Designed miniproteins, single chains, continued (3). Designs and how they scored, part 105

Each design is a single chain, and the fold is of that chain. pLDDT is the mean over its residues in the fold that is shown.

## One batch from the design tools (miniprotein)

Design m11873
Fold by ESMFold2-Fast:
Structure m11873 (fold): chain A 64 residues (1-64)
Amino acid sequence: SDRRLAAAELFKENAKTLSEELIKTAERQREVDPEKGEKALERAKKINEEMEKAAEKSLAYAKA
């Protein structure tokens, strides 16, 4: 369904934008508190990976 595919693509773009902002925030936190910032960055990267997998799964179902 073209509509489901469009929705999945929009979700992917929104997920990418949110993940990029989380990573930037964590990088700025590392400048103030390196230990907490590093943990925040690691968490942000895991969130990015999970969101990418969710977006990929959503796209696969939309194409089927």
Scores: mean pLDDT 80

Design m11874
Fold by ESMFold2-Fast:
Formats: sequence, C-alpha cells, structure tokens
Structure m11874 (fold): chain A 75 residues (1-75)
Amino acid sequence: SEIQKEAEKLKKEVDKLRDEAIKLNLPSGILHRIDEAKRLIDLALKSEDPEEQKVALETAKNLIDRIKKEIEKLK
C-alpha cells in the first residue's frame, strides 16, 4: 500500500510534467525521459520483489526531479 501510494503520487507528477512539456513544445528528448519515469513507476507496481520496487521508485523520483530542473531552465 505504501508503494502504491508513492507510485500514484509520482504518476500524477509525471502526467503533469508531460502536459507542461507538450504545452511548452519542449524537445522530444524531455518527453522520452518523462516516458522512462512512467515506465519505472509501472515496473515498481508490477514487480513482486520489494527491493526492485524500491529501486524503481527511487530511480523514477530522481528522474522526475531532474526533468523538473531541466524544464525550469527552459522557462
């Protein structure tokens, strides 16, 4: 349930970032990285391994933070 809550939170952040990137006509490279973050969230939700779930969510969170910083530089 904690993993599901964190994944849902990150998924909402990813959806918001994707919408913002589209509105700003950002480079396809940023959209690809947003898609990678979503893939990692999906991996965490589908995994049976607690360590894999934790690593996937941590990696997704770090990638989301990186993408947010890149978007702020382009504003």
Scores: mean pLDDT 84

Design m11875
Fold by ESMFold2-Fast:
Structure m11875 (fold): chain A 73 residues (1-73)
Amino acid sequence: SSLEEEYKKLQEEMAKRYEEVKDDKEKVIKLLEEFAKKYLELALKKAPEEKHEELKKKHEETLAEDLKKIEEE
């Protein structure tokens, strides 16, 4: 499906860019924020409208936890 293809392309792009920035915490944080937004957009395309608020909240909570783990180091 087109959504599966978009998801795969995002995973490949993120993996490639992560290899270039993995030793720089600030760049890793920016990369995670950028790709979190892109993944949310794909999730919203897949989900019915009534699930959008729940997905946004869950996605924001996941990103906050990921950023906290990086920043607490």
Scores: mean pLDDT 80

Design m11876
Fold by ESMFold2-Fast:
Structure m11876 (fold): chain A 66 residues (1-66)
Amino acid sequence: AAAARAAAEARAGDLGTEYSNLVKQVKPEAEKKVAEIEKKNPLTDLERNTLLSQLLAEGIAKLRAA
C-alpha cells in the first residue's frame, strides 16, 4: 500500500512540476483566447472554465510537440 502511494506521489510530483511549469507558460495565452471568445459570445462560468481547460491542454500539447 505505502509503496503504491510513494510511486504515485513520485510520478505525480515529476509530472505535476512539469505540468505546472507548462501551465504557467500557456496560461496567459489561454486566458487571452478565452477573453476574446467571451467578448464575442457571453460565457457561463462552466463554459469559460471548460474552454480555458481545453486551451491549456492544447497549449501544453503544442509545447510538447515542438
Scores: mean pLDDT 72

Design m11877
Fold by ESMFold2-Fast:
Structure m11877 (fold): chain A 68 residues (1-68)
Amino acid sequence: LTGEQQTIKEAMAKVEDKLSPLAKRVLEMAVLEGLSFREVAERLGVSEETVRKALAEASNKVHEEIAK
């Protein structure tokens, strides 16, 4: 993992209890697996808009944790 990916993974573990199951899976697929919004949406059976909103929520929580 790159330093950025490792930091995100650690922050994600700390915020897991505060993320919805959808937001957690979207974060894992988009950030750790490098999938596009389209690919994540297809695999989860949701719209790309839903993926984008879930990722934004998860990323904001992770970013807040990293910034502390």
Scores: mean pLDDT 73

Design m11878
Fold by ESMFold2-Fast:
Structure m11878 (fold): chain A 79 residues (1-79)
Amino acid sequence: GEELLELARELKKKGLEETRELLKQGKIEEAKLEYDIYLGLMLIILGVAKIIGAPESVLKEIERIIEEAEAEFKELLAE
């Protein structure tokens, strides 16, 4: 039942790494698109976890991962 939690962690990691790399290359619009895609995917994972009745501990951890990812993406995309 932990597969969705691990997927959320992987999406956060990859999304931040790819967004950071695009920003280093000056590809600002591509970096914004990466943010939108990865955040959207993490929100879909949270929705699926809720539908299948994942434990509250799993739901809280996915929500925490999304909140941290959103904050870190916003810091990277500042300006």
Scores: mean pLDDT 84

Design m11879
Fold by ESMFold2-Fast:
Structure m11879 (fold): chain A 60 residues (1-60)
Amino acid sequence: MLKGEVEMSSEEKAEAFAKELNEQDPDVKARVEGKTLTIETTRSVEKFVGLVLRAIGEGL
């Protein structure tokens, strides 16, 4: 299982993106603590890196 944390620009963005990830892929668990988005997945490293980069882009 892969786990990563991304600090978003706002709590609202973190919450919205977490909901999107949880809805889109059952093998992805996203949760929010303040502005920090935590992504956990059993997917490949390639998929995980893609999700983290997408979160960073959305957090800009």
Scores: mean pLDDT 76

Design m11880
Fold by ESMFold2-Fast:
Structure m11880 (fold): chain A 97 residues (1-97)
Amino acid sequence: EEEFQKKKEEIVKVVTAAFDEIIALLPPELKPRAAAVRDEIVKLIKAAKNVDELLAVVRRFEAAMRAAAAQLPPETKAKVLAITDDTVKKMLEIIKS
């Protein structure tokens, strides 16, 4: 129980750092939408009651980032996808620990 709460806190830190990096790369008009998605993902992580719910949030984050990246210029898209892939890997490592 205490260990699960620590995992959620670590995942929140990883996700928040990733969104801060992604938001810095976005055009001004997309920044508020990305911040809203960040807040929703963080809320879902905090609300997760078990490992399966955390894995569902990881999949939702990946899907949302891939969908958003499809609308970006090629160079920005590549950077966003690289941050997304690294973040997913880090989240899965925390969940497995």
Scores: mean pLDDT 85

Design m11881
Fold by ESMFold2-Fast:
Structure m11881 (fold): chain A 71 residues (1-71)
Amino acid sequence: DDAARRAAAADAFYQNLVDEADSLIKEGKYEEAIKLVERALQLARDAGNADMEAASQRALDYAKKKVEEKK
């Protein structure tokens, strides 16, 4: 099933984006983390996964707040 393969690939890609964004946040690279989290949020929305969308939105809000505090 091509749809099931694409869904599995999207889930794996989402998880890779989240893991890399979390690493960037821990390194203080908030602007780079925002780019990855925005992509993860879009994937979550496209998949209709409310839990992933909520988690990505929370990470995005956190990273944006840290960018604001860094000034």
Scores: mean pLDDT 78

Design m11882
Fold by ESMFold2-Fast:
Structure m11882 (fold): chain A 92 residues (1-92)
Amino acid sequence: LDDLGIGAVYLKQGDYEKAIEYFEKALEKDPENAEAWNNLGEAYLKQGDYEKAIEYYEKALELDPENERARQNLGKAYEKQGDYEKAAEAYA
């Protein structure tokens, strides 16, 4: 497992602090890795930091505009924040 894969294992186990650490390490090596940005956003979403989650999902979509997972996650983050209009736009 690379840093991205190790981060994903921690995310699945609910260790969001360790997941963030390893996703940040993955981004140090490859800052254009859209999946690492998306996974970093998911870790922040799980911690309840919806503002950071949105920021990182938007970064993932900037790098890969057709990333369906990042778009769905962005919509979910907006729903959690109470912005249903932006959530609907992201899900489209």
Scores: mean pLDDT 86

Design m11883
Fold by ESMFold2-Fast:
Structure m11883 (fold): chain A 74 residues (1-74)
Amino acid sequence: MTPEDLAVGDEAVVVATGTDPARGETVEQSVIRFRVETREQIERAMAEARAFAERLRARGLRAGVGVSQVPPAA
């Protein structure tokens, strides 16, 4: 899922994940969950997640950022 797939009113989760390149295991993760009120809020969450990923890479970890929508609760 991309940030473009999110709409106002969606519950969004932005995840930054750090993986140990020697083991292939997730070592550290940052999770930002929020209700989308504006496009600017999505952009800020993505920027924060990318900054976290850059910190992980500076420590020698492989890092990526993903975004997903939380399905509405039944």
Scores: mean pLDDT 78

Design m11884
Fold by ESMFold2-Fast:
Structure m11884 (fold): chain A 99 residues (1-99)
Amino acid sequence: MSISDPEIQAEIEDALLQIYLALARKYPSGEAYVKAGEYYLRQGKIDEAIEYFEKAVELGTPEEQARAYELISQAYEKLGDTEKAEEWRKKAEELRKQV
């Protein structure tokens, strides 16, 4: 049990998002873009999350690309687009088999 003020929690989450965005800009990497996307996803900013996961796919290692595909699938599930979610999940599975 923690004292959770929803307003304080939202400020902390926004601050963390800004930190990860700053890191992604200054030190671009698949990992940095995955982290930024995950924070957008937690904030319910699904379209922005997908954009950052796509950047992680472009810049990342095969392992980071597979992780980004899984996160894009989760983002589409949150949007209710089950067909796109399944397509991205299959892409993640196929990429993992190619290692």
Scores: mean pLDDT 77

Design m11885
Fold by ESMFold2-Fast:
Structure m11885 (fold): chain A 100 residues (1-100)
Amino acid sequence: GKELILRGIGLELRAIGLEFEGELTKDPRLYIEAARLYIEAGKLYEEAGDLEMAKKLYEKAIEAARKALELAKEQGDEEAIEEAERLIKEAEENLEKVKE
């Protein structure tokens, strides 16, 4: 209900902040953390029955994880590459479930 939505908003705001920090620092781990927070926020909105917001948050998670993947590949960070690819897959699977 309302508490799930408020928690989801808080996670989305934290994820947005991490994306700004990631853009400034070029640290793929900040985008990885942003993607995790977007997935968690999406799940909270999904549990609350707001599938439209859940869909948008999973789409944001995919975008953040793809940015993490690009930066991780540029830096040769194999651990970050694997984590970003895992998060892309998780977010895409969650997005598929809420598109219908």
Scores: mean pLDDT 90

Design m11886
Fold by ESMFold2-Fast:
Structure m11886 (fold): chain A 80 residues (1-80)
Amino acid sequence: MIRSLLGLTQEELAERLGVSQSYISRIENGKVVPSRETLEQLLSLAEESGSVGALYSLLDLALKAGFEELAERIRQAIEQ
């Protein structure tokens, strides 16, 4: 899970993104597709953390959400 790769609890990640903890839990369990805004915020956190694993997890999530342009940006971040 991207959250564990960032070293954050569901509550801490929710606070960082300005969303509810239940929303984070539903995303992690594949019950809801995250918004583009949420994925962009997660990309910023993953890049700041320097975790390539977090970037790979975010790439999978962006592809499942249908945000192909964002997925390509994440691939470029991984390749650098």
Scores: mean pLDDT 78

Design m11887
Fold by ESMFold2-Fast:
Structure m11887 (fold): chain A 66 residues (1-66)
Amino acid sequence: MKYLVTFSGDVARNIGIVLRLIGEEDVEVEPLSENTYLVTFTGDEERAKKLVEELKSDPNVKVEEV
């Protein structure tokens, strides 16, 4: 599954979230701009859904499935 992840607000906070995603197994992160990333989940769908819901819970993060 592929998602566009867009960050707003503090750059240092955004870097923390990106580093967490890069640290996940079966996750590919491709930077499209300074604050927008293409995130590809290739492993377990349930784990991918949990990560997406965690991201969506942050008001400074927008997640769109592509």
Scores: mean pLDDT 74

Design m11889
Fold by ESMFold2-Fast:
Structure m11889 (fold): chain A 69 residues (1-69)
Amino acid sequence: SAREQQRRAMLENLLAAVRAGDVAAALSGLKDLVEAGYISEEEARELERLILAGDFEAAARRVEALLKR
């Protein structure tokens, strides 16, 4: 569906930002994913925590897990 394609594209963009260590782009992407209803506020909060802590590898693994759903 178009919704699943958009969710996937937004998660792939978030993954790219996380892998690049681009905190501003990653946080913007999280906000967009929550506003679109593609991730829960709890999932976004955990990803934000990891990104702000500089744990980009753990953040990337979590985004990859979301892409498999």
Scores: mean pLDDT 87

Design m11891
Fold by ESMFold2-Fast:
Structure m11891 (fold): chain A 103 residues (1-103)
Amino acid sequence: SLAFSYTGMGESYIKQQRYDDAILYAERAIELDPNNSRAWNVLGKAYGRQGKYDKAIEYYKKAIDLNPNNWRAWYNLGLVYQRQGNYDLSQYYFDLSKKAKEE
């Protein structure tokens, strides 16, 4: 689907460290399919890489709400809280990521 292609482009732009482009393509994927958990995870990752942690947390939580088995979104939430120095929340989300990956 076009939403799948745009999500993949967003992931590619993250790898290129082109975070504004990653946001643009993830937003386009979400406009086509608002239930695309993977695209919401890309948005969270792009904002997280820019240090916009509140937005990153919001979008990772949206990815998880849509697909609780999206273990990458749980893991990325853990990384955000670790970067903020909240080690208790970081460990909590890492544990949830491990459980989601095993399901």
Scores: mean pLDDT 90

Design m11892
Fold by ESMFold2-Fast:
Structure m11892 (fold): chain A 60 residues (1-60)
Amino acid sequence: MEVFEALSRTIKILLEMPKEDAEEFARKASEKATYAGLSREEQLKLMAETIEEFYKKKKS
């Protein structure tokens, strides 16, 4: 999975969703990654995956 594409997609999703949701998910995803001791690349992947998954479920 390419980090650059994941980041681009995540930013787009964050711009589309409500500000409060965007902030909460960014914080939670970051916190999970930090707690797990993930590398920067893995942290970014986890954040992108978490945000996209939530957005899809919310629309479905």
Scores: mean pLDDT 69

Design m11893
Fold by ESMFold2-Fast:
Structure m11893 (fold): chain A 86 residues (1-86)
Amino acid sequence: MEVVIKIEGADEKAKEAALEMAEGLREGGYEVKVEIKGDTVTITIGGADYGAYFSALALSGELWALGYKVTTKAEGDTFTITVEKG
């Protein structure tokens, strides 16, 4: 499947957490695309298995603990996690 994580209004801690997860997944052999546009970070994980999915959920939980609002949407073979300031 494909996992997309979009973080809107990202501060430095959110950006660092997102980049650390993306780098770890790349080192693990996943196809990861990272786009940073201002305070918006978009991470796309191609060919995601359960390991990549749980990594994305862990990042979402970390950001939720930092006060972000997390919403999820499943559509076809794509799982999208949207994270925004509450």
Scores: mean pLDDT 82

Design m11894
Fold by ESMFold2-Fast:
Structure m11894 (fold): chain A 63 residues (1-63)
Amino acid sequence: SKMEKAKERLLKPVEDMIKRMEEEGAAPQHIHSLRLSKELLEAIMDDNKEKAKELLEQLLALG
């Protein structure tokens, strides 16, 4: 679908950026929150409201 192609094109560069930041010594807590943010974006694009709510609660708990 068009959404699947858009999702792949958006999420691949985000994953590559997160990996680069991790390799450059970004704090593990920051990498973890960025990965949760990527998963939240994916859940929103999938219209998975239950998963999006779960991920948002995890992000808020991190501060």
Scores: mean pLDDT 82

Design m11895
Fold by ESMFold2-Fast:
Structure m11895 (fold): chain A 70 residues (1-70)
Amino acid sequence: DHLTEGVRAFNAGDYRTAGRHFERAGREYLSRGDRELAAFSYRQAGEAYRRAGDFERSERFFERSRQLES
């Protein structure tokens, strides 16, 4: 599943790939109505993109995560 794939990529230092997996996980959890796991997944995407140096995507996913928590 995309969460597991994201964690594996993150631990391998492949932060860009991790970000994409976490982003996909968040989208799939949202489609299933699981706002909590979607928020968590988007937060992980934000951190992964930050570590990849993609600050624009990082900020966007941290924002999406916060919106789901409100």
Scores: mean pLDDT 88

Design m11896
Fold by ESMFold2-Fast:
Structure m11896 (fold): chain A 59 residues (1-59)
Amino acid sequence: HMQELVDELNRLLDELAGDPEAVRATLAAMWAKRTPDGHLTEEAYQAAVEVARAALAAR
């Protein structure tokens, strides 16, 4: 479910609050997967979650 991904992304962004580069990379991954109309899809949120998780795992 998309809402579950949104909730997870918000949690991960809160965990990354002290790391502006990781936050920027996470948001960039999300924006890169948006539709031509500018809408965020499940794929966009999944990409952001993956980047955020990788950043946390590297710490």
Scores: mean pLDDT 79

Design m11897
Fold by ESMFold2-Fast:
Structure m11897 (fold): chain A 81 residues (1-81)
Amino acid sequence: RAEELLREADEHWQKAVEAAKKGDIEAARKHFEEAVRLLREAAEVLAEDPSLAELAEALRRQAEEVEEMGKKLIEEAEKKL
């Protein structure tokens, strides 16, 4: 279900932030990529219900924003190594 996918996405995002803070850029990148993938998958699940199409589109936009934010976090962490 979408709720479970969103929970998994949050867990991976938290792990990505922690890994970046520790300077583990490879782990941070893998976890943030997984978080973005799970957000997109949750949006696809919601899109199966036409009444939730607007919410699914909002989640797709959120996944794009999280992807941009994650890239900036990784770039900043790489610069500070």
Scores: mean pLDDT 79

Design m11898
Fold by ESMFold2-Fast:
Structure m11898 (fold): chain A 81 residues (1-81)
Amino acid sequence: MESQEQIDYDVQLVFLTLKIAGAAGEGNVEEALRTIDELKALPGVTDEDVVSALEFAARVAEKNGQTEAAKALRERADSIR
């Protein structure tokens, strides 16, 4: 029932994760953390999902030379687990 609702939810989860990573890659920690709050507001999102998104974003930031952004995102992930 309502397979589209399930697909839309999964797409939204992936989209927010990529949006977090994009902001992190630009060094925009404020936008990345704001998007994390949006991710946390989704029904069914776990702390594990949030930590995984933050760790992925930190790797993207580091790969783009955004060392301070990567550090801030890893510190946020550590505060959640």
Scores: mean pLDDT 77

Design m11899
Fold by ESMFold2-Fast:
Structure m11899 (fold): chain A 63 residues (1-63)
Amino acid sequence: MNQQQSQELTQKGKEYLEKGDYQKALEYYSKALSLDPDNEEARELAAEAAEKLGMDDQAALTR
């Protein structure tokens, strides 16, 4: 059951990623991974969103 909810949150994240709202997208992907850590799609998209937020300019994990 958690897999369906995880995928639903991943779809929400994709919508925000398409809009260029990387912070919102990352929030949804993080929630999806909390429900299903095995969700490779959410994991990959979360990494992309984090990279777009400037994680490649050092190591701005959270803050």
Scores: mean pLDDT 74

Design m11900
Fold by ESMFold2-Fast:
Structure m11900 (fold): chain A 92 residues (1-92)
Amino acid sequence: GSETAGALNDAMETAVADGARVRVSVEGDRVTLTFRGAGPRTEAAVRDAAATARRAGASVRVERRGDEIVLTVDGLDAVALTSVSLHGIGIA
């Protein structure tokens, strides 16, 4: 739970630091992070977040859609969902 939220938040912070745009969407226990203009550091952070979520037992999908990277994580607990949502609102 907390490790996954931390890794997702780190990916969002890395994206912002590298000048990428981040959009957060939450529906049920699913969080979707959309990264636009991601550079290599953001791509690495997204891969690390995906690996962390998978190790924690979450279902993870990473897709490229044009100039966007979309990270979808299913099966997050309410505390992790709240943490990621609040962080995303603060940096979006």
Scores: mean pLDDT 80

Design m11901
Fold by ESMFold2-Fast:
Structure m11901 (fold): chain A 76 residues (1-76)
Amino acid sequence: SARQEALEEAIREEGERLEAALAELIAAGAVEEARRLLGRTLEALRALVAAGASAEEIRAALRAALAEAEAALART
């Protein structure tokens, strides 16, 4: 379905960006911060998917996580 395709694309695109930022945090030695951010993001995504969230809501959640990861990198 168009909805499923949009959700899969949102998770793939925004997830790849977040994965790259988390890898940089780990490389910078902020392993625990990266682990906590990943855990919180996965929990939020599970809740959104269970609630029938839109692709836009999924993208927003992943972009918020990316912004948090980028802010953490700026502090390392």
Scores: mean pLDDT 86

Design m11902
Fold by ESMFold2-Fast:
Structure m11902 (fold): chain A 85 residues (1-85)
Amino acid sequence: SEELIEETVERVEEVLRTESDPREIVRRIANILLEVLPQLSPEEAEELLRRVKELIDRTLGADSPLARALKAALDSIVQEVLAQQ
């Protein structure tokens, strides 16, 4: 649902705002997505991924090493979840 997508984006934004350790940022965001993605349709999952990537780019800078690592990790998580559906 749109509400679940918005809530998830806000949870990711909170992690990016409050956590400074790159490993902890990746772990917390991965856990949020692993919880939420199975509840979404493929179209909703794509929209969530798009919004989360935009948030990462705005917060960290699109070309930063951490932003690139996070976006790669997100793609891997989405592929794994969709393969299990």
Scores: mean pLDDT 81

Design m11903
Fold by ESMFold2-Fast:
Structure m11903 (fold): chain A 95 residues (1-95)
Amino acid sequence: AAAREEEARRLAEEGVRALERAAEAARAAGEDEVAARLRALAEAARAQLADGNYEGAALALEAGAELGLRESTSPEVRALAREALELAERLREVL
């Protein structure tokens, strides 16, 4: 239904923004390699979203969240990565 697709698009867009904020926070923390990888995964998620591939967007968000939680020592990056993961989980529930 159009309503479910609109909710999926909203959740994916919020997830991309969380991951983009995580990349900026990682850069501010001096974690340049983590920041670059988070940016690449945010860009991949945005490309999947632009193509209407919500499953692909969820996968990219999950990969970015896992990377942030595994590789970052910044509490802000980890909090934003958890937000991206929660949004990806909610996105999967509406697909």
Scores: mean pLDDT 89

Design m11904
Fold by ESMFold2-Fast:
Structure m11904 (fold): chain A 87 residues (1-87)
Amino acid sequence: MPSIRELTEQALRKLREVLEEAKTLSAEEIRKKLEELGAWLEEVLAQLKAQMKATGDEALFEREMARLLRAAEEVYAEMLKHEEELL
């Protein structure tokens, strides 16, 4: 099982890839991608929580979760803005 840091780094890379991909997508495809991204993010957060329980490193979990959620919020905002522009 990957560490909290490894999970966060992998998730941040995927968020960047999704944002770049969104630049070439239609409004309908962006909506579908946002739904898929939401489901995937819930899975990543569950894995981070499982690692926190296994290691007891709550402080690291809180920091990395906050970093990941901030990045996700930025990606969501950019994707929603792009969808609105494609109306």
Scores: mean pLDDT 81

Design m11905
Fold by ESMFold2-Fast:
Structure m11905 (fold): chain A 92 residues (1-92)
Amino acid sequence: GPLVERAAELARRGAAERGGRATVEISEDGVTVRIENASPGAAIGAIGGAVDAQLLGAEGSVELKGDTATLTIRGGDEEAMAAGLLGVAGGS
């Protein structure tokens, strides 16, 4: 919905401003954000997003592989998905 779409745009922008590239995939069961060339700040932002999603009742996880950070949010409402994406947008 509109909240998730807006949060996805902010996540892509935040990653780009920090020299990375975010790809956001929205599915019926959640959101996956893949950040390539992730700075340490981008990785911290993804972890924060996972925590925020969990506080809103969703399942959030982060995988770090080389210079790629992947945030996965499963279930929850649009609010939980948006919170996770905003964590990526606001990365340290």
Scores: mean pLDDT 82

Design m11906
Fold by ESMFold2-Fast:
Structure m11906 (fold): chain A 65 residues (1-65)
Amino acid sequence: MSEEEKEKKIKELVKSKDPLDQAELAELALSSDKEWVIKVLEEYMKEEEDEEVLKRIEELIKLLG
């Protein structure tokens, strides 16, 4: 999977309310370069206004850091 594909996948999974998508996102983040994933999430937070999505991003950054 390309970096562009991973970034889009992360954004899609973060917006999902499905527990399976949340689990997939956690696995993807833990199996990828943690610094790269955190950077993608931080950049995405600057563009996202949905409070629920922002909470999920914050949880993931805490899990990775």
Scores: mean pLDDT 75

Design m11907
Fold by ESMFold2-Fast:
Structure m11907 (fold): chain A 86 residues (1-86)
Amino acid sequence: MSEETKLEIKILELTIERLREEYERTGDPGMGEVVRLLEEILEALKANDWERAEELDQRLAELLSKDPELARRVLELMREAGEEVL
């Protein structure tokens, strides 16, 4: 596994942790669905199943496109996770 892929996995793991904390605090079903999809993407990446990862990423993008407030919050938490790792 490349160092870049390891870094991406680390950022994704931290993102999932932060989004899960938000879901536990708010009970927002949209946030719960995002967490589920990201966990499945993480497992696909660890398995080197790039086709499944792409399919799940497309589903995540569609979900976020329908809920702008959810998308904003998810992107904010993803940015914070990336800044912590980088």
Scores: mean pLDDT 81

Design m11908
Fold by ESMFold2-Fast:
Structure m11908 (fold): chain A 62 residues (1-62)
Amino acid sequence: SLLEEILEAAQALPNPQAAAAAIVGAEAAEAGAHEAAIAAARHVEELGAPELGALVAEAGAA
């Protein structure tokens, strides 16, 4: 699942702030909080993990 992919990518990332933001975004997406998930995705990209941010945004759009 996309959620599993986000969690695996976050665990492998040497950027703990981006990883934490991605997990928050994934949780928001799972809860159906679309706007919060997209905001978290943007924050992940701003923290230097644009590929992880894109995955979070995709989950939030679903």
Scores: mean pLDDT 83

